# Ledger of designs, part 22: designed miniproteins, single chains, continued (5)

Each design is a single chain, and the fold is of that chain. pLDDT is the mean over its residues in the fold that is shown.

## One batch from the design tools (miniprotein)

Design m16741
Fold by ESMFold2-Fast:
Structure m16741 (fold): chain A 85 residues (1-85)
Amino acid sequence: DEKQKEYRELEELVREKLLEAGIPEELAGIAALAAANAYLEGKSAEEAAEAAVEEVKKLYPELSEEEAEAIRKAAREALTEYKKK
């Protein structure tokens, strides 16, 4: 239950940060789930942010490098803020 609570809290934080960065809700949802899962499985914030980008690319292969960078930056910032908590 503690892990489920932490997962939901982290996913919501990443999702909010992505939405604030202007990422569409659909992409933000996919990216936040991937980032939260990777981070809680022991990946670094950088690795988790990259996992978010890769997961979005699987569903949206035409994702631009600018969009990928925006997702990577927002996810990494959210995970870094969570780590300070």
Scores: mean pLDDT 81

Design m16742
Fold by ESMFold2-Fast:
Structure m16742 (fold): chain A 105 residues (1-105)
Amino acid sequence: SLSEIKKEVEKISREVIEAIRKRDVESALRLLSEFGKLVIKAMNSSRTIDEVDEVVNFVYGLVKEMEREIRELKSEFSGREYLLLGSGLGVIVLAAASMKTSFER
């Protein structure tokens, strides 16, 4: 169900944040890739525009929490690491927005 997928998305988002807090960039990037896959799965499992909007708003909230954590620890990362983490989140946001736009048409 969509509710079960949302729980998996939330669980993986917490694991991403934990990896970021531990400065484990390799694990954070791997987990962020898995988070992106679960977001796509949630979007593909949505049958109505209301379900799509619910998923997009939920994902945006989680991404905002991850962005806040990365920003707070910015000085602890190299420029390359900071760029990779930020780019990973940006791609997920753009993918979710694109899928929502496609569903609305």
Scores: mean pLDDT 84

Design m16743
Fold by ESMFold2-Fast:
Structure m16743 (fold): chain A 76 residues (1-76)
Amino acid sequence: KDELIERARKALRDAKLGVELEEAGKKTGDATLFAAGRLIAVGAGIEAELVLKKAEEAGNEEAVKLAREAMEIAGV
């Protein structure tokens, strides 16, 4: 099992979740939900950036693609 691919997949899931929670918070006026979404998305973006650098060095194209998608969704 490829650790970088799994880390990238988790970052992608967390980025999507964070953005969804942030948008839900904006729509409902729930400041706590908005803040939670932002923190999750930012954390996912940071993890994705770290995974991207490692994946590029390793030549792991699948992990690179997933990490880039996660960063794009997280807005970094």
Scores: mean pLDDT 86

Design m16744
Fold by ESMFold2-Fast:
Structure m16744 (fold): chain A 107 residues (1-107)
Amino acid sequence: MKVTLDEEKIKEVLEKAKELGEELEFIAELYLKVNKAIENNEIEKLLEELLEEIKNTSDRKKKLALAIIAYGLAEIAGNEEFIEKLKELLSEEEQKELEKLLELEEK
């Protein structure tokens, strides 16, 4: 089946990132990167770039915002390998916070 990215799902992921109190400029930049990757069919490339930014980010809020977007995009694209790589880059506490923000927690 054709993998179509739903703009509403992407918007939802970006709105969850905003809940971390990130500035509009940072979220807007991430939104532009997502849109460009969709238009150019470069989602896999964007996912690799997001993983690298997460690995190199020392700011906890930015790291979580990047992780939310990377997780959402990987899930929408059906790329389980990137989801596993993302979880390896996060601490157990950061993984729990990500799951809570994405409504993946059982409680």
Scores: mean pLDDT 68

Design m16745
Fold by ESMFold2-Fast:
Structure m16745 (fold): chain A 90 residues (1-90)
Amino acid sequence: MEEERERHLEDAKRALLNAIEQLKKAGVITDEEYEELQRLVEEDPKAAIERLGELITKAKAPSVDAEIWLGLAEISLYVAKLGLEKAERL
C-alpha cells in the first residue's frame, strides 16, 4: 500500500516542520539551523529527527513561554517518529 506509506511519510514531514517552527518560537534555534532543518526534512527525514532530538535535548529555554513551545516541539517530534516508523514498516 504505497498510498498509505506516502500518507504517513507526509504526516511525519508535517510534524517535523511543526517541531521546527515551535523550536523557532521557543528561541532555541538560529535562523541558519531553521533553514538547515527545513532542508533535512525534505532530503532526509531520519536525519531531521536525529538533529531535532539533539537540539531539543540541549535546549535551554529562556522563559516559561519558551518552555511551552519546547514542550510542543517534543510532542511534534514524537508524532513524526511514529509516523516515519509506520511508513517504513508498510
Scores: mean pLDDT 82

Design m16746
Fold by ESMFold2-Fast:
Structure m16746 (fold): chain A 57 residues (1-57)
Amino acid sequence: MEIEVDVTSSGGWTDEEIQSVITNLIQAALDNDLPSVSASIELNGGKLNVSVKLTDV
């Protein structure tokens, strides 16, 4: 299985917070057998966009 992650962040997000969101989305995609998941989160004037795509190799 191949996992492709696209992430853009602005403002108040830390690397640890970004990694937590990525990990949670990958886990959710795997647990629910989803080919892709995306999230857009705005917190304290900072915006985080994460897209995860899973492909069988």
Scores: mean pLDDT 77

Design m16747
Fold by ESMFold2-Fast:
Structure m16747 (fold): chain A 62 residues (1-62)
Amino acid sequence: GEKAREAAIEAAELLEGEKREKGLAVLEAGANAEQAGAMALSAGSLLEGEARERALEGGLAG
């Protein structure tokens, strides 16, 4: 859902270099809710603290 997409965008913006660029490009190209949720969970596993918690919560909730 919408929460998964929002969490994926937030998490992708916190990544660096090629991972950020590719993640944002896939989301901009119209990734579906399932793809957005998977990206939020994947990106969240690379983040720490509150950013990680928000990404994982959004990915699971959407």
Scores: mean pLDDT 72

Design m16748
Fold by ESMFold2-Fast:
Structure m16748 (fold): chain A 68 residues (1-68)
Amino acid sequence: SAAAERLQREFGFSEEEARLLAEAFDGDVSRVREYMEKALAAGLDRATARGLVVAEARAYAADPSQPP
């Protein structure tokens, strides 16, 4: 999808991670950007921030009652 390709291009997510994020956030790249910005503002490096955002998306996929 265009959202998954954009996530790979802008943030360096893998194809599998970008697809998961596109599904979890309903294609909203801006929401993923907000989570990345929050993680980076908290002092995390880019690779660690990506891992955290992916973990939140996986948690949401397992329990959709709690948004990522």
Scores: mean pLDDT 78

Design m16749
Fold by ESMFold2-Fast:
Structure m16749 (fold): chain A 92 residues (1-92)
Amino acid sequence: MIPELSEKEKELLKKLSEAMRRYDAAVQAGDTEAALQAVEEFRKIGVEIAKTGNDVAVAIVLIAASVGSLDPNPAVREAFRKAAEEIAKAAK
């Protein structure tokens, strides 16, 4: 029971994946500033996905945010948590 994703939703999910890849690279480099920039990009894309009204796309975004909640840096974890809250709120 997987709803069909529109081309716009697929494009946004691809951009989200690219933001998460930049986040992973920043974490591996120990670059907190770059990691926070990637989280802000993730938040913006996630809000756009939430506004599409596709529950499956929103679920994928929130699962990605849950990965960020495991970050050892409290500032990065809090940024992902706030992003997830804003994305969930936008999905109403």
Scores: mean pLDDT 79

Design m16750
Fold by ESMFold2-Fast:
Structure m16750 (fold): chain A 87 residues (1-87)
Amino acid sequence: SLTQTPKSVTVKEGEKVTFSAGPTSGSYTTFNWYRQKPGEEEELIATVPVTKPFVIESAKVEDTALYYATSADGSLKGEGSKLTVLP
């Protein structure tokens, strides 16, 4: 599995949020980042180089969700990061 940081974070609307995933063993160049809102199907929101974090530059209340990374081949999945955005 991929290690994700932070595991849970609460921010105010307009704040920058950064999620990181641990490097995989092997030659992966990107991580796929997914968002899953309560009661909804997961959606692919970004593909990010493994050398860079996934960043939400200005958080919105609607960004409140579970975020998780997978390796590009889908073999490894992160345990998830919970984001709560306050108004």
Scores: mean pLDDT 81

Design m16751
Fold by ESMFold2-Fast:
Structure m16751 (fold): chain A 64 residues (1-64)
Amino acid sequence: SSSCQLAKTAFDQGNVAFAQGKIDEARTAFQKAVDEAPANDAECADVKSKAQARLDELNQVGPP
């Protein structure tokens, strides 16, 4: 689905931003991946789960 493609793109962007130390950009991208990935789409379920896990980890850093 188009939502699934958007979720995968956002997740990839989040990983790139995270690797570059851009925590705010990574957080935004992972949140977008969670929001765009439909809960009932098996293709995107893994992406949604992984994006949520990374978002939870980034919350441990705290606000800038």
Scores: mean pLDDT 79

Design m16752
Fold by ESMFold2-Fast:
Order: C-alpha cells, then structure tokens, then sequence
Structure m16752 (fold): chain A 100 residues (1-100)
C-alpha cells in the first residue's frame, strides 16, 4: 500500500539522519555529510503524495541547515534540536498519511 511504502521511506530517512548526526560528531568531511543528505532527498522524491513529499523535503533542508550551522559554530546542541524536530516533523507526515 502507499502507506506501507511511505512508512518504509520515512524509516530509511530517519536511519540516514542518525548517520548524518554520527558523521558530524565524528568530524567527517562536509562532502560525506552532504552525500547523506542527498540520499535522504532521493528517498523523499519517491513519496507519491506531492504534499507529503514537499513537507519531508522541507524537513530535510531545515535539518541540513542546522547540521551545517553546528559544524560552522561547533554548537552540537543544534544537532540534538535539529534531530528531535526532524523526527517530529516526519511523525506528523505519517499521521497525516494515516488520516487519508
């Protein structure tokens, strides 16, 4: 079903978000972190519902900007806030899909 496919896509995006956090904390190159965010965007592009796809892509970009700022400033608290917000936004997307 479309819902089962969405749940699978969101689960994989969350796994990549956790990898991005670990990469930042380990001091991995920015290029490696950007590759992880690109994979997240490619997964989001597979979402069939255009409104839900847009919301997930916007959530990914907001999280990417916070991760970038955490790297630039050394303020790792931005990663914690960004990750929590991101998971919350993806949870709201899933709840919206379940109401359809």
Amino acid sequence: SALEELEKILDEIIKLANEAVKAVLNGEPLEKIEEIFEKMRELADQIEDPELRKEVLEAIEEFRELAKKAIETGDIRLLDVGQLRFVGELTQVLLKARQK
Scores: mean pLDDT 88

Design m16753
Fold by ESMFold2-Fast:
Structure m16753 (fold): chain A 88 residues (1-88)
Amino acid sequence: SSMAALQARLDKLLAELKEPLLKISKKMTNSTIDEILEKIPKSEAEEVLKKVKEAKKLAEQLGDTELAARLGHIVGQLERLLKAYEEK
């Protein structure tokens, strides 16, 4: 079914996002903004944001409102990080 295909795509994206998001989260917890901007390439943050946005859309299409809300929070965090690259 189309819903099973959406779920499989979401599961794959979440698996791919696990390590990149953990890496970014650890740096955001233990680093200044300048250290984060130095250690995480803008291109890496942009690719992670694209995948999180795709995962959020899939969660919304599947009716997983709780997961969609959590992914939306991560989108907001990554968009703030990307804005910091532009303001430097």
Scores: mean pLDDT 81

Design m16754
Fold by ESMFold2-Fast:
Structure m16754 (fold): chain A 85 residues (1-85)
Amino acid sequence: MEEAQRRAEELGREAARAYLEGSPEAEALDAEAVALIREVLETLGEEAARAALAAALRGAAEAVAELSKDPEHVEQARALLEKLA
């Protein structure tokens, strides 16, 4: 479980970073995060899948809060991180 959450968080962070940089890798990284969460759902169940999704959202929000030049997006990311804590 911890390994799946860690991977989801890393993928969410990298996908958000790629989106902010306009990288073509953003779509592939997002697809990997979705595939991981789906595999967790199928193998470990809904509760584990929700934890992995929360980890991915946390990683993405951290990247947006750190790297985004849009103050509105930074505030939204910080609000999401507060709710996920």
Scores: mean pLDDT 81

Design m16755
Fold by ESMFold2-Fast:
Structure m16755 (fold): chain A 72 residues (1-72)
Amino acid sequence: SARHGGAAAVGSANAELAKAGKAVVPAERWDEAVAAGARAYSAGQDSGTAALTGLEAANPEAAKDFRELSAK
């Protein structure tokens, strides 16, 4: 499902941010992140774009850090 795909994408990105010592999506914003990621996934975006969309909705700092980690 789109919600499952969005949750998996955001969760995976959050885990990578945590391993890098970066800010993550806080629990209180998790549903917001998953909903945004699920919408991107439903629109045919890849998992990386879905993760970034979810992160940006809940924590723009986490989205910026994840993009920088991906650019290495």
Scores: mean pLDDT 79

Design m16756
Fold by ESMFold2-Fast:
Structure m16756 (fold): chain A 60 residues (1-60)
Amino acid sequence: EKKEIIKKQIEEWRERWPEVEARLRAHAGDVGLTPEQVDAWLAERRRLSEEVIEKVEKEL
């Protein structure tokens, strides 16, 4: 049961990530960030998130 809950959360996070990226890109101008700065930040966050997910998946 616990493993299935974790798998569902990972899948839900992956499905929602494109929406989060789109929202952050849309609001970049409102906070004074350039599109390049947002893209660089999103790329780094995605890389770190995938590392965490990979570790969790190995433990399942």
Scores: mean pLDDT 74

Design m16757
Fold by ESMFold2-Fast:
Structure m16757 (fold): chain A 78 residues (1-78)
Amino acid sequence: SEVQRIIERAQKEVAELEKRGELTEEKKEELGRRLLREILAALGISEEDAERILENVTTDPEAAELYRRASEKYRASR
């Protein structure tokens, strides 16, 4: 599963940063944003739509709907 591969890679990066004492809140936020982009891409969501979801999920009803659909696909992939 592409989603599982993305999660495993993110877990390895988090573990490495934690071992180095470099796992700051800023780096956690950056990794979280990258993880979301990669998961959305793996679910077949375009880069343009993924950016809209990340930037406007709480204010744009269309972006919120895209996020809801992506979440449903993600749950179905498990």
Scores: mean pLDDT 69

Design m16758
Fold by ESMFold2-Fast:
Structure m16758 (fold): chain A 81 residues (1-81)
Amino acid sequence: MSPVEKFVEEVKKLLEEAKVPEEVKKQILDLLNRFKEAYEKGDYETAEKYLLQAYLLLAETDSELAKRFAEIASKFFKEIK
């Protein structure tokens, strides 16, 4: 599994465990798919924008969930540098 795929799967698990509202979960998953596509194409600027949008949406829903998302994202960026 690629680091990007692992990151997306860890975030999906986080959303399932946190029992996030379905509309928020759907929006976050869409943003994660857009992030993955942009990252795989080498468009890192666009990928970062989608991650920021996902973080902000989570922060409005649950600040602790947003913190956990940021920790997962930090771990991903540490692995890819």
Scores: mean pLDDT 80

Design m16759
Fold by ESMFold2-Fast:
Structure m16759 (fold): chain A 100 residues (1-100)
Amino acid sequence: MPSKREKIKALLEFLLRLAEKQFTENKPPLSKSLIDLSDEELRELAREVGLSDEEIELFIEGVKIAREANENRDEEIIKLFEEEAKKMEKEAQERGEKLK
């Protein structure tokens, strides 16, 4: 089974791709928080961003983790999101330097 960290990483990767697409296409930011969207609305957004069916399911599981953390005020899950975000940012910087 995909780990909790992999599901969180899928959500963060989606957010990065969504932000890039919104800036490129000059689209306004989302009117609703991702945690307030239905699973079908989330699937449609993920398809628009270009996620595969497997990536979409991981992303939806990541949003479910975020919803549960928000409902329960789970500081451990919030820290897990922060750790994965920092790891992805560091990996992106290291890749950017190698592709220069």
Scores: mean pLDDT 71

Design m16760
Fold by ESMFold2-Fast:
Structure m16760 (fold): chain A 64 residues (1-64)
Amino acid sequence: MRAKVYLNGETVVEFEGTLEDAKGAAKAAAEVHSGKPAELVEEREDGTVVFRAGDVEAVAVVTP
């Protein structure tokens, strides 16, 4: 699967991986950028997962 991670609407990383890899990358990106713990806000059936850490939003998108 192709994974992309967006931080506040900007693409920060793209790689081949699983949905779990994409979630990990998005969570880590939000936590590093904010200095705060990231929380899972939304998980969609289309392979989109949203994390929030303070004012930082990280979105992981996984496509076939």
Scores: mean pLDDT 81

Design m16761
Fold by ESMFold2-Fast:
Structure m16761 (fold): chain A 88 residues (1-88)
Amino acid sequence: DDEALLERARAHPDYEAAVERGRKLGEELVAMYDAGASRQEIAAVLKPLADETNAALEAGDPRAPYLLMELRTALEVALAYLKEKEAA
């Protein structure tokens, strides 16, 4: 349960740092999209973090909740921006 992992991590200072890294990455993805980047180019930026997150989750790595939070925050920022642009 990813939510149980995140709940355990919330008290750790690395959690807020992961959220901030994810927000910055999401903003970079938004800038790439606005500059006309392809889905493949955006996916290539996300792939290393996604692969590391999946490997960490499968291995029970203590870094897993922070990697997951970084990845989820980046995707949430990017998806919120895309939905806003599609609604306009």
Scores: mean pLDDT 80

Design m16762
Fold by ESMFold2-Fast:
Structure m16762 (fold): chain A 65 residues (1-65)
Amino acid sequence: SLGVERSLENAENREEFYKRMFEGARRAWERITRNKETSQEEIDEMAEKLAKILVDTELFVAERI
């Protein structure tokens, strides 16, 4: 994978990975909603949920490798 296995080797790397996923998700939701009256709070909530799903998915894969 794109360095995900190494990013999940320890707690610090997992936290860094989560932060990167959160930032990516936030920017994606901002792009999707750019022409809509969507609050930053709603964008952040959606980004947090997506980031958690992405982290959980990579942890699931890593545990089974």
Scores: mean pLDDT 70

Design m16763
Fold by ESMFold2-Fast:
Structure m16763 (fold): chain A 61 residues (1-61)
Amino acid sequence: GAAAEGARRAAEAGNDGAGTAAAGGSQMLYHKDLKGARAAVEAAARGGDAEEVARASEQGS
């Protein structure tokens, strides 16, 4: 179900964000495209709500 997958994805995003945030520092010096992907991961790591609120507010505009 979407609810169960959402919860699992949020937990996984948080775990991934913490790890990739630390490791991403060295990778950023060579990955030009990683900037966009990393920003998305960091937003998700801060909490799925933050990304969903941002998307909702944009659609609400």
Scores: mean pLDDT 52

Design m16764
Fold by ESMFold2-Fast:
Structure m16764 (fold): chain A 71 residues (1-71)
Amino acid sequence: SVDDLLREGYQRVDQLLKQNEGKPPEEILSQLELLLQQMAAELRAQGVPREDIVRIVKEVLDYGLQRIESL
């Protein structure tokens, strides 16, 4: 489901932030961009509809940006 994919995306963002703790926000943002590109490719390969991929990538990006801004 989309909700399960969103949960996985949020978990990946949380792990990325832990792995990059203490790094500049600009460097963390670059890592987030790579993560989102990888997620979009994986979802396309799994046959997820384009509209769901766009929604998932946008919501995971928004979550990641909010977390980075709070650092």
Scores: mean pLDDT 88

Design m16765
Fold by ESMFold2-Fast:
Structure m16765 (fold): chain A 94 residues (1-94)
Amino acid sequence: SIVSTTTRVPGWDGQTATAQGIVSVDKPQRVEVTGVATSAKNLVTGEEITVESEPAQVVDVEAGDHTFSRTAKVVGATPYDDAVSLTVSLKLLP
């Protein structure tokens, strides 16, 4: 399943956007977790900002509900002027 979450960048010098996705599985399963910044811009200027995202990961999970988070760090941004839309994609693997 694809879960899209938009997170405002926190107000500090090393700004980090975090998005979470939840997957429910009825048996042990592999999940591909990908975090991609779909929009990153300065709210005052409207210019694109540089974002460094975590790499994709494959995780083995047991039956139940599992929460995954991905982060993207805004590079060179001010604490209050940036908006990042970070999408977490959760794909069940065979």
Scores: mean pLDDT 66

Design m16766
Fold by ESMFold2-Fast:
Structure m16766 (fold): chain A 95 residues (1-95)
Amino acid sequence: SVRDQLLATLRRMGYSDDAVAAVAARFDTVVSSAQVIAWLDRYGPRYMTDAQLAQVRAQIARHDSMSLAQVAGIMMRYSSLERTARVVANMARQV
């Protein structure tokens, strides 16, 4: 699952058990797509190209709201699992 792949990747990248548990706890939390886009604009540029950001933003903008699991699924189509994990971990800290 997207959840299992993301959590395994966070552990492999050296995230603490507490940080991984925090992402897991927030993974199904639904937020507005406007909020997700604001977080993507803040945290995405460090880990993603302008072309990848444009594609992810366009997909998110088709929804009124979504879970972090749905955001991760969209990002994984356009970016690496490792880059997706970093962005989602930063978003989870804001939930």
Scores: mean pLDDT 86

Design m16767
Fold by ESMFold2-Fast:
Order: C-alpha cells, then sequence, then structure tokens
Structure m16767 (fold): chain A 84 residues (1-84)
C-alpha cells in the first residue's frame, strides 16, 4: 500500500503536480482501486462486519475526493487526465 502510493505520487510529481496534491491524489487512486481488498483485510483483522468497514472507508474516500478537488487547480493537465 505505502509503496504503491509513493510510486504513484512520484509519477504525478514527474507530471508536474505539487508534492502535497500528488500524495492526496495517489492515496485516492490506490485506495479506490484496492477498496475490495482493503475492506476484506480490515474486516478480518478487526472483526468488524465488512459493511461497517466499507462504510468507514467510503467516508475516507469521500474526504480524499474533496481534498483532491480543492487542490484541482494545483494539479497539471497531465495529472488530471490520469483520473479522467
Amino acid sequence: FTEEVLELAEKLVELGAPKEAAVAAAMLKVLSERREELVALASEETGLPREEVAAALDRQLAALRARVEALRDELTPEALAYFA
């Protein structure tokens, strides 16, 4: 997880995104793509129902989406196209 976020963030910085915006966007992308895996792992490790874990993750994803949208003007066209 951490390695994937850092690798993607580095790629976004290479595309001209500021480091903070790149990290937020990378976290959103990786968490969104790994949603099913993360819900299953967190449910197994915490003993919480998958529905509860999924709801908590979805709230965090919504917060990250709002953060990325707030930083939208700081993302380059190349970085923005990566999420289109």
Scores: mean pLDDT 74

Design m16768
Fold by ESMFold2-Fast:
Structure m16768 (fold): chain A 123 residues (1-123)
Amino acid sequence: SELEKLIEQAIEKLEEAKSKLEQALKVAKQIAAEVPIGEDIVSLVGAAISAVEKALELARSGKDLERAIGQAEQAKELVEAARELALQSGASEDLKQQFLELTSEAISLLDEAIELLKKAAEL
């Protein structure tokens, strides 16, 4: 069905977003080795990964799409907060650049997943 196709596409985008956030988490840990604020960045990215995992579980169930949307939106807000901390940090420019690129890609994938889930929820 169209519903199943939209959910499958949203799951693919959420899994890709999770992969980018797991890569961003590794960079965040390197930032934490350089600057104390990096521990807060690690915490926010970890929380964002957990929110994506909850969104994935809810999307796979097919029953709670509004809650899946909410978890994906929460993940996006956590990633945006982590980005602001990274930008204000005294970390090396190379680590900041890598973190900002990975988190920008994750936000784009989360936005795509949210739109697909919203379309599915309207069916």
Scores: mean pLDDT 93

Design m16769
Fold by ESMFold2-Fast:
Structure m16769 (fold): chain A 99 residues (1-99)
Amino acid sequence: NALEDELIDKLVDYALKYGKSLVEKDPETVAAFLASIVAYALGNKDGLPDDVEVKKYDPKKAFEIALFDVLTGKISPLVLADKSSPIYQKVLEKLKEKL
């Protein structure tokens, strides 16, 4: 999915540019957070717990909503990300590759 790959690349680059020290301290939690944003933006359950109802939004709007909800403490990043998901694995690998 070209959109998934583009979102992963943008989010990984953003995390490394502005939060490299956080990525170095806990790459798994950062990967879970970024994967949850990607999954939410795509409106699928691959990166989300089974109890989360996902709305399919346009990618930018979904990303902004997910990011806002996490940043305001409304949703924990750990609740949004399934670490067994392909999205989580892709994000984690790309973070480690670019470190």
Scores: mean pLDDT 64

Design m16770
Fold by ESMFold2-Fast:
Structure m16770 (fold): chain A 88 residues (1-88)
Amino acid sequence: ASDLEWLSPEELIERLRKEGDFRTAELVERIVEALKEAGIEVHSLSLIRTPSGVVGIVFDTEDQEKTREIQVEVGAEMAGEEAAAARA
């Protein structure tokens, strides 16, 4: 079953790190930073969980469309950095 639990950005990042999901924690941290740089505040976050693991993150913000755009772009940037790191 999928459960939706609303957490602060700090709580979610700490929980992910405690569970050993450093990758998703860094993704969330970068998205929150990018949102702050764009002048958008994050009120709360939720994880979309399935039996196979975390499949998505929901951000409660001032601008949901801009948040989705930033989420996609940060994810792509991190994937590019990981590919570069694997090559190095």
Scores: mean pLDDT 73

Design m16771
Fold by ESMFold2-Fast:
Structure m16771 (fold): chain A 100 residues (1-100)
Amino acid sequence: SAEEVIARIEALKAELLAVLDDPSASLEEQVQALQRFLLEVAHLASRHLSPEKAAEVEALVTALLERVGQLIRESVPLEEFRREVRRAVDAFVARVKELV
């Protein structure tokens, strides 16, 4: 059901944010947590959404990964990285929820 998919996405987001909010987490650990989150959301979309909507989620995943790649290339401070990734994740989740 749509409610169950949304609940799972929110749970996955909470797991990711716990890593982003952990001051002991390295940049590598934060990037790995983000990649796991995006893979799991893409998997949920492919299983529960139409092919067209799943393709929209895939495009959103690609856009978020491109933004994170830019932040890494610019060598932004870790706190700025956390803040920018959190904003991007919030926007990503809001958009994916509109597709469910």
Scores: mean pLDDT 88

Design m16772
Fold by ESMFold2-Fast:
Structure m16772 (fold): chain A 69 residues (1-69)
Amino acid sequence: HMEELLLKAQYEVVEAYRNGSYQDATDLAEELAKKYPELAEAVFETLDRTIENPTKTYEEIEEERRRAE
């Protein structure tokens, strides 16, 4: 389902930023956008939100993932 796939992609982007670098997160976002063009806009919006506040964005996505499971 696209909703679960989006939440997973958003989580991976936030994790790449928190545990790696801005470049790692950007590279992952571009890769995900190429693989899933339908999710591209939401993935890049998540990247922007993560740059602004990585901790809050991570917590919000983690909560959404728990509800979706």
Scores: mean pLDDT 79

Design m16773
Fold by ESMFold2-Fast:
Structure m16773 (fold): chain A 69 residues (1-69)
Amino acid sequence: SKMTVKLSAIHELTEAIKEGVLTEEQAEKALAALREAGVDESLLEKLREAIKNGDYEAALEYLEEIRKE
């Protein structure tokens, strides 16, 4: 289901960020999965920018907002 895909992508990104092991390939795959799950494009863009800038505190906050969608 789209909800399962969304929660899986959030979980993978959250763990990779917290462990300091997030790769660009992993981030892109997770963002694509969130987009396919119907997550708001505005939130995805903010999440992408936070990850690109290494602002992992903001990235984790955006992941929480996406989870609540």
Scores: mean pLDDT 84

Design m16774
Fold by ESMFold2-Fast:
Structure m16774 (fold): chain A 60 residues (1-60)
Amino acid sequence: SEMDILASLSEEQRKEYLELEIEIGMVRIQYAVGLISEEEAEERIAELEERIREIIESSK
């Protein structure tokens, strides 16, 4: 679960993880209201998800 992931992170890594999750949420909202294209949303989310993956992998 997300709580289990957060518990495995350092304070700094947890802050970065949460900031990336907020940014993904913002991108999804921008797409839903028509401010950005599907292609732009997919590209931005993919980049943010890659950053989250890096954080999780570095915590193992």
Scores: mean pLDDT 82

Design m16775
Fold by ESMFold2-Fast:
Structure m16775 (fold): chain A 96 residues (1-96)
Amino acid sequence: MRSDAMRYISQSRALIGRLIRQGRVSPDTQRLYQQGMDYIQNGDLDGAMSVADQLDSRGDTGTSDLIRGMVYYSQGDYVGAYRYSSRSYRILSQQM
């Protein structure tokens, strides 16, 4: 699970980065994604989950699931990380 979760997190991060470069992500989603990433980098996992909730409320489930997957990975919940990151990968890949 840990290596699978890491792989899906990496692939989902690559997908959202590509979608952003292609101008396929709204400015609000891009801003929220960056805020979520900043919270994770600073160890503020509650802040990151709050951002994920905001993304979900906007219908940005793929980006929300990526942030949730990274939070669970940081907590050592590799099953949760796998579940959310694999769903994120599936949703984001459909936007390509």
Scores: mean pLDDT 89

